# Designs tried in a protein design run: designed miniproteins, single chains, continued (5). Part 9

Each design is a single chain, and the fold is of that chain. pLDDT is the mean over its residues in the fold that is shown.

## One batch from the design tools (miniprotein)

Design m16283
Fold by ESMFold2-Fast:
Structure m16283 (fold): chain A 66 residues (1-66)
Amino acid sequence: MGEDMLEKAREIAKTAKSVDAAVDAVVRYGMEQMAQLMKTISDEEAARIIMTTLPVAIETAVKEME
């Protein structure tokens, strides 16, 4: 899960036109992943997983675009 979000962040960084666009796309992806998790686990657990992984994914995308 965390590794998948980091891989997706790098993929987004490769195609994004700006750092702001990359950050927005990573946040959107994280929110979509949270919604999917909420179908199988509790809202609290889904939010906890995504909220702990999302900052690292954002940092990864920003670093890849430098």
Scores: mean pLDDT 79

Design m16284
Fold by ESMFold2-Fast:
Structure m16284 (fold): chain A 118 residues (1-118)
Amino acid sequence: SELKEKAEEIEKKVEEALKKSGEKDEEKQMLLALGTLAGELLELELSLEEIKEVLKELTKSKNPLIEHVARLLLDLLDSSDEYIRAAFEAIAEQLRKLGNEQLAKDVLAFAEKVLEQK
């Protein structure tokens, strides 16, 4: 399906971003993977239901980091609006502390897009 193909391309982009970062700290790798995933989902102009379907496909990833961040995002999208906003604001702050301003902006834009459709 088209959504499965999008999930496969996103998985490759997240893996490439992690390799290019050279990051060895697992918590920082998770933040980078989450930020990259949110940015790629934002770029695809998907509905909330399509985003959830792409995330469900990514939970089947053999890469445990991608599997974990996809499950985390899927769980977050089922949370209250207040919790979603607070969680993504916290993620964006951690990404800014790592010097990754663009990913911080991407996760906040993704959160607002999700909240507009909820």
Scores: mean pLDDT 87

Design m16285
Fold by ESMFold2-Fast:
Structure m16285 (fold): chain A 66 residues (1-66)
Amino acid sequence: SALLEKAQELLREAELLERVAKQLEDAARKGEEDGVSPEDIAALRAGAEKNRQLAEELKAQAEALL
């Protein structure tokens, strides 16, 4: 069904966003060790949080289609 296909697409996008969020968080931790600026570390963490929020929204949209 078209709704199932769209739900699967949204769930795949959510998984990708969660992976990106983890990479950004890992980069922030490494950046702290490497002496990256607090502003850049904050930006990486903000990016991780935004990607997690978007993933949650996509999961909710997928659930609404099922």
Scores: mean pLDDT 90

Design m16286
Fold by ESMFold2-Fast:
Structure m16286 (fold): chain A 75 residues (1-75)
Amino acid sequence: GEVVKVKVIKDGKFLGEFPAVVYDDYTLVPIPESVAKGGEVTVNGVKAEKLWSDGHTVVYKAEGKFEDGAVVEIK
């Protein structure tokens, strides 16, 4: 997997650039639980599914190979 920087926007507010891990057909987006808070997550408009959580970080999976600068929206 390649590490890219995604732009994280929550409820219309830009929070910063976060690392994501890109594979050939999907992207994993680790988000702090304090940021995600059970919200709906999309990557460039593609709905991401919650894969797992350890209580501090939740990992979301989105179909597709996203590039540096992809936009992650949390609502």
Scores: mean pLDDT 86

Design m16287
Fold by ESMFold2-Fast:
Structure m16287 (fold): chain A 94 residues (1-94)
Amino acid sequence: SKVEKIIEGIEKLVKEGEKLAESDPQGALTYLMLAVEEAKITIETYELSEEELERIIKLLERALKLAEKYFPDRTSVIERIREALEYAKKYKEE
């Protein structure tokens, strides 16, 4: 489905961010923020199943862990990822 391909795309963005974290920090941050923005847009745009929403939540949790590990001084970035994760969790809880 279209949503399946979007979730796979978000996963690829998070993986690329992780891959670049030590060698290209700015590139890594760009990929992680693209993943966060795509996740938020997907939640706002599509009627997601519980399973699809849970997959997006897990990807946002991974993005947050990566940002906290490799970019602990980028407080604004970390807060933006936390806000997206809280939004996703609240949407799941209705």
Scores: mean pLDDT 86

Design m16288
Fold by ESMFold2-Fast:
Parts: structure tokens; sequence; C-alpha cells
Structure m16288 (fold): chain A 70 residues (1-70)
């Protein structure tokens, strides 16, 4: 049980780091975008990129949790 909680805490910590990176990259896009269309396209690409990173982290954490519960 405690090991599962520890994995959740590690996942949340890593997700928080990804959120911080996402916000920094989003700010760069906001500063560089010449139009609303460009901003939307770039921000959607950024969101997809970070979503994929979060999913990879989640899969890794779930796999470790499964080994513990087994």
Amino acid sequence: MEEILKLREELLKEVEKLDEEYEKELAKIEAAAKSLEEFVAKSQELRKKYREKAEELKKKTEEEAKKILE
C-alpha cells in the first residue's frame, strides 16, 4: 500500500515539473506568435507533446504499481 502512495507522489512531482516546462514553452509561443491561428496551432502542438510525456510517465508508474500489487 505505502509503495503505491510513494509512486503516486513521484508521478505528481514529475507531472508538476512537466506543467512548469509547458507554461514556459507556452509563454514563448505567445511572445513569438504573429497571429491567433499561429498561436492556436503551436499551442496545440505543445499540448500534444507534453501530453505524450505525461502518458509515458504514467505508463511507467502504472507498470511499477502492477509489479507491487501483483
Scores: mean pLDDT 77

Design m16289
Fold by ESMFold2-Fast:
Structure m16289 (fold): chain A 100 residues (1-100)
Amino acid sequence: MEEKLKKMREAAAAKNLEEFKKLLEEYAKENKTVSMEAALELVLAASFFSKEDFAKLLGYMVDNNNLSPTAAKMLLMMLKSSFKDHPDYEELVAKIEKQM
C-alpha cells in the first residue's frame, strides 16, 4: 500500500492524470476504507489537476469507498477552502458528510 501511495504522488507531480486515475481505481478496489494517507494524496493531487478532473476522481472514491473519519475531515477542509465555486461542490460535501 505504501508503494501505491508513493506512485500516486509521483503521478500527480508529473501531472499524469491517466496513471493517477489507474492507481486510484486499484487502491479503491483493494481498500474498502480510504485512509488518512490516501486522502492526503488526493488533497495534494488537487494542486496538479484541473478542478473538473479532481472532482471526478473524488466523486469516484466517495461513491465506491468508505472514508475514515480523518480522511473525511481532510477532504471536507480541502473542498471548503478551494472548491466553493465548483458546480459539484454541494453534492461532494453532502456525500462526504453522510459518511461522518
Scores: mean pLDDT 81

Design m16290
Fold by ESMFold2-Fast:
Structure m16290 (fold): chain A 69 residues (1-69)
Amino acid sequence: ARPTLTVVLDRATAEALLAAYRAQLEARLGRTLSDAELEAAIRRDMGEEVYAKLRRARERGERVEITFT
């Protein structure tokens, strides 16, 4: 089986991950993104569950696990 990576997110880690993802997308597109465009891109590329977990970590400061396969 392909290795599985589980990432534990607190608020600071979730914010850093979102900032890194924004920077990568902006570099690929050659422009800045609005918050709405970033949210739409995350939901498209990572899915609704990952987006919901990132929101929960940022808004509530909860420790949340995201699993990548």
Scores: mean pLDDT 75

Design m16291
Fold by ESMFold2-Fast:
Structure m16291 (fold): chain A 72 residues (1-72)
Amino acid sequence: MEEEAKKKILEIVGKAQREVGAHIAAGDYDGAIAALREAKEEVEKYKEEAPELTEEVLAQIDGAIAYIEALK
């Protein structure tokens, strides 16, 4: 169900935001990137059920990874 998929995507994003924030605060950029890549894999599982939200979130994750890699 699309609505359930969207809720799960938001839960994945919330967890990833907390993990990334903790890693960045510790100066662990590799850990932050790893957390984002894991979130990307989890979100991609919902591509067929919630394509629009999945595309938006994946684009945001890719942008965040590129930004953090530029800080290394």
Scores: mean pLDDT 85

Design m16292
Fold by ESMFold2-Fast:
Structure m16292 (fold): chain A 75 residues (1-75)
Amino acid sequence: MFEEEAEERFKKLVEETKEAYAAGDMEKVRELQIEAYELAKRLVEELRRRGEISQEEADEALATLEAQIAALRAA
């Protein structure tokens, strides 16, 4: 199930982010944060596809996530 795969990937990203942060690798931390937001976008799209959230809710969430990704890439 996509949600189970997303949860496992998110847990892995959290672990990798903690390791990168402890190592002082802030570039790696930024890359992992972007990957986490990209994963969140895929989850929102899947929830919309299944009809678990409205199109309006999905559009708002995706716009917010895209803005956060753009800000991180611009930093």
Scores: mean pLDDT 81

Design m16293
Fold by ESMFold2-Fast:
Structure m16293 (fold): chain A 88 residues (1-88)
Amino acid sequence: MSEEQRKALVISELEATLGVSRATFDSLPPAVQKQLQDLVDQLLSAELKRAVAVALSKYPEGKKLAAQYDAQIAAIVAQIKALIDQAQ
């Protein structure tokens, strides 16, 4: 994935998940933009792993992993919200 494609995906995810516009993202300090990109990368990774764990939920290990990823996703979303709120 190109850097531009990755940035576009990050902005799309922020818009979809938190209603954060591209203009709002661009107005944030570069350090905050980088932190948001890293958090969205973590969020997307956790969501993919959760989807795999849910598909494997017929196994006890899959159910446990799905619950762990649910908690991780909630924590990452909370961090993103807090970072945006504090930076504005």
Scores: mean pLDDT 78

Design m16294
Fold by ESMFold2-Fast:
Structure m16294 (fold): chain A 65 residues (1-65)
Amino acid sequence: SVRDIIRGLLYGRVLSARDMLQYGRQNNDQETIEQAREYLERVREEARKLGLDDVAELADRVLRE
């Protein structure tokens, strides 16, 4: 379904943002960390609007790391 395609796309965005956040932390790059966190917050909001609670919870967990 279209919903399953969107779920996969948002899931991929969370994973990419997590990698960016980890990279920023490892390199003490505050600009990258802030951009990754903002991106994760936007993906979380979009996932919640679409009722994709599994993706939203994943984004929340990454933000708490």
Scores: mean pLDDT 88

Design m16295
Fold by ESMFold2-Fast:
Structure m16295 (fold): chain A 75 residues (1-75)
Amino acid sequence: MEYYEILVEILNSPEEKAKELEEKLLASIKSLEEKIELLVAQARVANDLGETNLTDEEIEEQVERVRELAERLEE
């Protein structure tokens, strides 16, 4: 499931449904990889709302930097 689509659905849903979707999303996150995917999706949603001016390439570059840092922390 693509986290971007879930985040957009949460933003467009009534409060009760949004809460249920958020709880399901958080319950599904079990790994560092999934946390990184959520972070990427949040950045893309923020960019589409005009809160940032990052390109998809810039978001991907930041994700790779975070992934490398996380990998180094597990050493």
Scores: mean pLDDT 67

Design m16296
Fold by ESMFold2-Fast:
Structure m16296 (fold): chain A 89 residues (1-89)
Amino acid sequence: SRAEEALRRELELARRFGLLSEAELEELLASGDLEAMVERIARLRGIPVEVVRRELEFLERYDRSDRTEEARALLAEISAEIRAARAAR
């Protein structure tokens, strides 16, 4: 699904910026557990799981409409947050 692709991409980005270990990434991706991925991303960003879930629902909904640019902007925003957290170390 679109949401699953977004979660996988976000976790890979977190690993690249040192916010997530390779072992954690491998375990999450191998599990296929979207809920576990959502919880881990929420923890990395320091926000509630409900906010991450809402963002994924937005992406999944707008993937079926002419609002793909809004979905891309949201993913870029998440990526920027991870990058900022890495830079603060």
Scores: mean pLDDT 73

Design m16297
Fold by ESMFold2-Fast:
Structure m16297 (fold): chain A 74 residues (1-74)
Amino acid sequence: SLEEIEEALPDLRAAADEDLRTGLKVALLAIERGENVEEARYIVEKIREILGLDEEEIERLRREAREEVERKLE
């Protein structure tokens, strides 16, 4: 739930950059699959804030996630 993710925010802030980038990719893939979209959008926003990613980088990663999901559906 969103509340459980909010409770985990201190753990996210303490996580290594590589782990945060992995979590970001997982959340973007979940959004493209239509799974846990509300929670996944919240995770994307928090990781974006922690890593200081710009909109261009997020859009690139979102495009990659969409292409991965579309490939799986074929």
Scores: mean pLDDT 76

Design m16298
Fold by ESMFold2-Fast:
Formats: C-alpha cells, structure tokens, sequence
Structure m16298 (fold): chain A 68 residues (1-68)
C-alpha cells in the first residue's frame, strides 16, 4: 500500500539511504494519487529545509496523511 511504501521510505531515509527512500516515496505518492507537482507543493508547505533527508521524510508523511 501507499502507506507501507511511505513508512519504508522513512526507514531508509533515517538510515541514510536517500536513493532508496526517494524511489519508495515516488511509488507511494503515485499509489496515493499524488502527482509529482502536488507532492512538491505539499512538501514545501510542510518543511522549508534544503536537507534531502528532511524533504524525503516530509514527502513520506504527506503521502501517509493523504492516504488517511
């Protein structure tokens, strides 16, 4: 499910594997019905960080919130 993929993405991001985390978040977003543009807009509203790890975690959280 989108929520399961997003939770897995957070685990990879926390471990420092940003490449796998980004891939999982993108798949989760598509399953949740989010476009790349919609996801980017929601992430910008949630976090003002330039840190890739913080952005990926925020994106995963957006997917979880959208799926609920």
Amino acid sequence: SAVELAKEAIKYAESGDLGHAVGLVRQAAKEAGLTDDELAEMVQKKVKSTDPREKVIAAAEVVIEKAN
Scores: mean pLDDT 83

Design m16299
Fold by ESMFold2-Fast:
Structure m16299 (fold): chain A 84 residues (1-84)
Amino acid sequence: PLEGARAGGEAMRRAAEQAKALGYSDEVIGETASRAAEDAMRALGMPEVGEAVRKAVLEYTQKGGPDEAARAGERAMLEAARRL
């Protein structure tokens, strides 16, 4: 479970960096990152973790921008994975 959460976090980071390099807005970067995390978790058989991460990223994108959203997503991913 924790290894899956780490893989999801890395996928999220890679997607965010790629979107940022392409000049996309913070909102699009956040959406792209959350989808990458959801897809990675689903591929690992943990779709519930992906849903939790997406929700956390969306909530924190409004509060502190992409860096805060990324931290919230990582925390949610680790916490949800610990419950699986």
Scores: mean pLDDT 68

Design m16300
Fold by ESMFold2-Fast:
Structure m16300 (fold): chain A 81 residues (1-81)
Amino acid sequence: MELSEEEILAIEKRIAHLLLEAQSNPDKVPQELIDELERIYQEIKEIAERHPDLKFSKEDKERVKELDERAREIEAQIRAL
């Protein structure tokens, strides 16, 4: 199922919040996970900024989905610490 425009913006906000939380706990969260999450956030942000009309391509929607799945894996690792 294709991601909606609202879902893409919600994913960006959720990952931004997770990144802020991880950065606020640098002694507990491995730097490698923070760095990877920063790369994921920047890529999603760039995708969103390229489409100010919110008319995302199928390729962009699939990429955001892949990035969201990886961010969820990172979140699970952080929550397990």
Scores: mean pLDDT 82

Design m16301
Fold by ESMFold2-Fast:
Structure m16301 (fold): chain A 88 residues (1-88)
Amino acid sequence: MELLEEAERLGREAERYLEAGREEEARRLAFEARLYYAKYLIENGLITQPPSVAAEVLRRLAEEAARAGEEEVAEELRRLAEELLARE
């Protein structure tokens, strides 16, 4: 599965659900899109920030996802932050 294409697909689906008034589904899809985009950036070496700064951004996103009830996405974002820190 191509991470960037999946992120874009999930983002477009989130927009459609939002237009249909399905805010909960749209929010879930938006967090999944952000998760896939983060994976794409990390796997392709496109993170230009120091690992500690990038990990902090991922942790904030994970907290936001957890507050929205998206615990599975939050857990994956936390793991990405830990993996990014482990490389240094």
Scores: mean pLDDT 80

Design m16302
Fold by ESMFold2-Fast:
Structure m16302 (fold): chain A 67 residues (1-67)
Amino acid sequence: SMEEKLQEFKKEASDLLLALDRGEITVEEARARFQELADKLIKEYPEHKEEVERFLAALDRYLAVRA
């Protein structure tokens, strides 16, 4: 379901943010991975594009404050 996929996306995003905090990946790598995850989810559920884009925008704001 979309709910299950969105939950998985949030979990993967959380893991990427932890990796970023540990210095295991760069901010640029985190952005690229967030975009890849969002693009895949939008492709599978295009009717939920706006919801996925809102979450992606929140991640971008988080990265901007910490960069």
Scores: mean pLDDT 81

Design m16303
Fold by ESMFold2-Fast:
Structure m16303 (fold): chain A 82 residues (1-82)
Amino acid sequence: DPLAGKLTPEQVEELIRLADKDGDGRVSREEFVAALEELRQKGAPLTDLDIAHLYILLDPDDSGYVSTEELRRVLERLAQPP
């Protein structure tokens, strides 16, 4: 898995907090990308390609939102050992 080992479990939880600022359990595509960009600026080893891959792995509904449960499921791939 090309995304495995890119983030620690703590970074995954920080990313979810950054993406779901309203705490409503829903994350927009824009919030998700912004959260990834902020985490990358804090030193996470995420490339533009990694961000694009994560975006593709999300299955947002027709409204352009993804649930925090779906987001955590995708992000767990980053926290798994390679």
Scores: mean pLDDT 72

Design m16304
Fold by ESMFold2-Fast:
Structure m16304 (fold): chain A 66 residues (1-66)
Amino acid sequence: MKEEIEAFLSMLEFAKDNPLIREELKKRKPSDFFPNVSEEVKKIYELVREGKFDEAIELARKLLEQ
């Protein structure tokens, strides 16, 4: 779980400043990256799909701090 959230956080931080990567991430499903996606990763991905990258990054960081 932490590995999945860490990988996703890194991708979100990179995507924030890269429009092409943002559009690619918005088209993907969490299951495309993780075979057994957690509910926390699903929530992060819903924020990504809504274009709320800052909120998605903050949520991912908060989950990693536990």
Scores: mean pLDDT 72

Design m16305
Fold by ESMFold2-Fast:
Structure m16305 (fold): chain A 115 residues (1-115)
Amino acid sequence: GVTVTGGGTAAAGGSVTLTATSDGTISSATASLEDAQGRGQAVGSHGGSGVGGTGAVVTVTVEGNKATVTLSNLTAADTGTATVGMGDADAPTAIAYAASAVGGNVGTATVTVEG
């Protein structure tokens, strides 16, 4: 398994990109993004569909200073979870997590946004 950790402060038009790569298994990917204005939006997606596993992509957008955190290149080998935490984010938050695989598992990605 692989663990990827990163963080950043939201800036106007800024982005924080974390890339998690492994030869088969990513057990944990953690990103922390803080914004003094505490506005955020979480959008997760899956990396295609397949037999044996699919990666997951989690994008967290923090508004106010508008920053985006994207985790990519997740490799599915184990059962995984994508978790997005948001501090004083504006509601409603759109969170869409999708990991598609026939007989496979996905990696784990955690993104925390605080304001």
Scores: mean pLDDT 34

Design m16306
Fold by ESMFold2-Fast:
Structure m16306 (fold): chain A 90 residues (1-90)
Amino acid sequence: MKEKLEKLVEELERLYREFLKLVEEGKQKFPEKSDFFDKKRLEAEILLGMGYIAYGVGLVTGDYDFAIEQLEKKIEELKKLIAELEEFLK
């Protein structure tokens, strides 16, 4: 279970890095929408932060099922943000 939590955090961090690349691409392609991309970056940062909080709670309480569920939800939310930006950048 703990090893699964570590892999989920690594996946969330990987997705966050991919999202940041899309944000920078978007700011270069649409400099007039820089504020929009900055807000999207903040949304992703909040998801990453919430994932770290869930991981920490799991480690402290031993409630790995709760932590896994929360991390999986944040991963899916971040994947949705990535898909939305990829579609927008077409």
Scores: mean pLDDT 87

Design m16307
Fold by ESMFold2-Fast:
Structure m16307 (fold): chain A 85 residues (1-85)
Amino acid sequence: SLSKEVIEKAKEVEELIKKFKELAKELVPKSKEAKELYEKTVEELQKIIGEIAEAKTEEEILEKIEEAKKLLEEALKKLEEIKKK
């Protein structure tokens, strides 16, 4: 079984994905910049998820979850900046 720390961090990433999806749903139809950011972020996120699936240690899983969190936080910040334009 995965540790409580991994489960907790994974839930944080799931909440960020929900926020990212909702903002992208609003902005992608209206903005080419938002569409390009969305596509790039989805590709990078899919790569990180693949790396988590191949991880052999809990430490590696936690490092990849942190990478996903940072990727989503930066993407959300950029989408919010696009929304303000």
Scores: mean pLDDT 86

Design m16308
Fold by ESMFold2-Fast:
Structure m16308 (fold): chain A 94 residues (1-94)
Amino acid sequence: SEREQLLKLFEQGLKDSLLPAVEKSFALPAEEQQEVLRKAFQTIKEDAEQLGLTEVAKLAQEYLDIVENNVLSREELRALLREFMEKVREILSK
């Protein structure tokens, strides 16, 4: 289906680009890790909007707002990424 094709394209983008960059950022200071995560959520939002994945785009905006409006520890940044990825998985499994 068209939905299955869109999901595959989105998942491939996450696996090939976003997740490797974020994983590398886990070795960086919190401030730099937060900037990488901010850029990742911005990219995910834009990609989801282009693919018509409205629920994912909305979720990415919510997490982008959290990262832009708060000073977060490394532990909080990792927790946010885990929560975001779990929620994305739930949306995509519908």
Scores: mean pLDDT 80

Design m16309
Fold by ESMFold2-Fast:
Structure m16309 (fold): chain A 87 residues (1-87)
Amino acid sequence: MSGLLSVPATRENAEELKKEAEEHIEKAKQAAKQGDVGSASVHLFNATDYLNAAVSLLASIDLDEAIALLDEMGPKIEEATKLLLKT
């Protein structure tokens, strides 16, 4: 309908945002391992923002899918955060 995303388009957008979050998590981990706290922090912040956007989109169509995404991605962000804190 006019002004609303279709369910398939919403899922596709959420998948794109998830991929962005995963890319930023990996860049944050790499920067942290190199001792680049500034770059690691920026990538971790971006990863969290992309994840929140993906979760919000999924929650609009299927709350269980949104919860599953948080359960999958939460530990990955926590791992990157722990690497940064050890730097």
Scores: mean pLDDT 81

Design m16310
Fold by ESMFold2-Fast:
Structure m16310 (fold): chain A 92 residues (1-92)
Amino acid sequence: MYTAEQVRAEIEAAAANADPSQSVSDLKVEALSETEIGVEYTVTDASGRTYRVRAVLDAATLEPLEEVVTAEDGTVTRRWIEDGEVKEEVSS
């Protein structure tokens, strides 16, 4: 299984490779259980817009079990896995 420290390194690497104009700050990673790792961070895009991300990852696969993204305008996007499929809902 992955450790919180390994998950931290993966998030930093993924952020750097996905979009070099984005920055990640206020990164918090903690083990929630033997099978789940909680992560929180703020993403700032090239336009200076910020998004607060909260996610629960599977410690064996790093697959996101649930992710909640809150934009500055109060828009909340929730993603989760249900029946092997990624589901998404948006609320504002």
Scores: mean pLDDT 76

Design m16311
Fold by ESMFold2-Fast:
Structure m16311 (fold): chain A 89 residues (1-89)
Amino acid sequence: SLEPFIEEAQKKLEKFKEMRDAAEAAGLGRHVDFLKEPIEFYEAIVNKDYERALKFLKEKLDAVKKNGGTLPDEEKYRELIKALEEVLK
């Protein structure tokens, strides 16, 4: 079930939008830019645009792999990718 992910995404989206609005008011353009990707990602989940959400997750994993880094909770990201792919078929 994607229900717990949608609920958490809604909560995260609200917080990131509040942070963006505060950053815009403070003239922190770099901070606004950093918040764009997480906002777009959580909006995709909340709007049930699972294809777009899946694209963001795959791009994140690819970027981490190319840079030789590690992603915290990589296995949880892979589980979410699998769940989204099963919904989309």
Scores: mean pLDDT 77

Design m16312
Fold by ESMFold2-Fast:
Structure m16312 (fold): chain A 106 residues (1-106)
Amino acid sequence: SQAERAEELAKLTKSKDVEVRIEAVRELGRILADPSASDEALDIAAEGLEEAARDKDYRVRKEAARALARAGMSPSPRSREAAERATKGLSPEDLQLASEEALKLS
């Protein structure tokens, strides 16, 4: 299921390998932007991306910001609402990064 996949990806965002964390973040972003995703999958993906936006590596934070920005522009209201909730949990610096990525998608 999408929820089981989101849980596995959320675990991978905690990998010691930064490239594994980046790929997991990209895939969580796809789930968060998916209009067919269940509410459970959206909540897990949003929480995982909020955590990744606080990652120690800038590349992971940038990828999480991009994923949140894309989901915030999704045609799915559920995806947009989940992305907005995750974005409100961000620091001012990570929120600025998400805003910059959103402008690139406009």
Scores: mean pLDDT 84

Design m16313
Fold by ESMFold2-Fast:
Structure m16313 (fold): chain A 96 residues (1-96)
Amino acid sequence: SAVEEAKRLVNQAINAATDGKYEEALKLAEKALEIAPEDPAVRAMALVAKGLAYVQAGKYEEAIKLFEEAIRLAEGVDEVVLRIAKAALEEAKKKK
């Protein structure tokens, strides 16, 4: 499905961010949003991937805003994404 394809792209974006490829991570997350723009779980996961890329680039303030938006979208929709976003937010705040 389109949602499964978008989730695969988000997983690739998270992996790219972890590997220091933050521009590629942002590109993959954007592509996932184009495929499933209305799915709150995909949107939240894409925001987490973008936030992680911003953390790696040292853009902590921008990352925090993305994680807060991801938490808002994941609340009551996807507990796994919500948990990841909350953990990422706490870590970004420590590095601020």
Scores: mean pLDDT 82

Design m16314
Fold by ESMFold2-Fast:
Structure m16314 (fold): chain A 63 residues (1-63)
Amino acid sequence: EEVRRVLLFLGRLAQDPANRGKVLTEEEIAERLGVSREPVREAMEQLVKDGVLEKTEEGYRIT
């Protein structure tokens, strides 16, 4: 499933301390993984619920 692929990718990104505080956009991740924005939005919303990402005006910040 595309949502699971996005979750695994973002989860690995968030494990690297060098990525703490970086802001990601749905468009950037969708383009990088070659998927539509819908599974990216779904995955990012799940990670916000889990406290891995924080939703901001500019995108999603890695906490």
Scores: mean pLDDT 84

Design m16315
Fold by ESMFold2-Fast:
Structure m16315 (fold): chain A 60 residues (1-60)
Amino acid sequence: SLKERAQRYIEALRRLSEVATKEEVEITAESIMQELKKLNAPQDVLEEVKEEIARIMARL
């Protein structure tokens, strides 16, 4: 499902945040959002992904 795919992207971003620079994480997060929009993800999924990205970024 699209929700499962979004969750996998967030998990990958979380892993990346442990070894990458804040700038690299930001670029990857933007890429994830663009890909989900391209797949016509519903607004609730996009909002959940945005919140998770914000939480990851807050820890950098």
Scores: mean pLDDT 85

Design m16316
Fold by ESMFold2-Fast:
Structure m16316 (fold): chain A 86 residues (1-86)
Amino acid sequence: LEDLDVHAQDERGNTPLHRVVASTELPLEERERLILWLLERGADVLHQGEFGTTALDLADGLLTPLSPEVMDALRERAEELERQRA
């Protein structure tokens, strides 16, 4: 996992963070661990993938919500990135 490019884009412009958030086939616990791992590695929560959708937008749209801790981590990363651009 250390060799994973957290900024790599797929054919749809989605990053690994987008893919993990959208991966309903993964158990929730594994999905949440991968999200936190990607955030620790500097994943861009504000990156606009397919249809201009961010990983945070995908997380907010899930029928089965992520834990508050993981949602807070995604929001904190988004706020940090917005501050860097301001």
Scores: mean pLDDT 76

Design m16317
Fold by ESMFold2-Fast:
Structure m16317 (fold): chain A 82 residues (1-82)
Amino acid sequence: KKKEKEEITKKIQEIVAKLVDILNSLDLESQKKILKLIEEKLNKEMPERVSEGGPKKLTPEIEKEVNELIEELKKLLEKLEK
């Protein structure tokens, strides 16, 4: 039981790290849009920004990657609650 929860927690940390890396690369306006999306999808309070903003603008490709990561994170969080 404890080992399975640790494996799920590690996967959650890896997905969160990927999301943070993407957010850090995005400009401030794009960060706010993605953080709001995460807040709505996970029903968890999110900060307005994670950094001062990066050089990249939100693209449909990045938005798709973020949505896939959020859905995977949501499934892992639901599994952890059991």
Scores: mean pLDDT 78

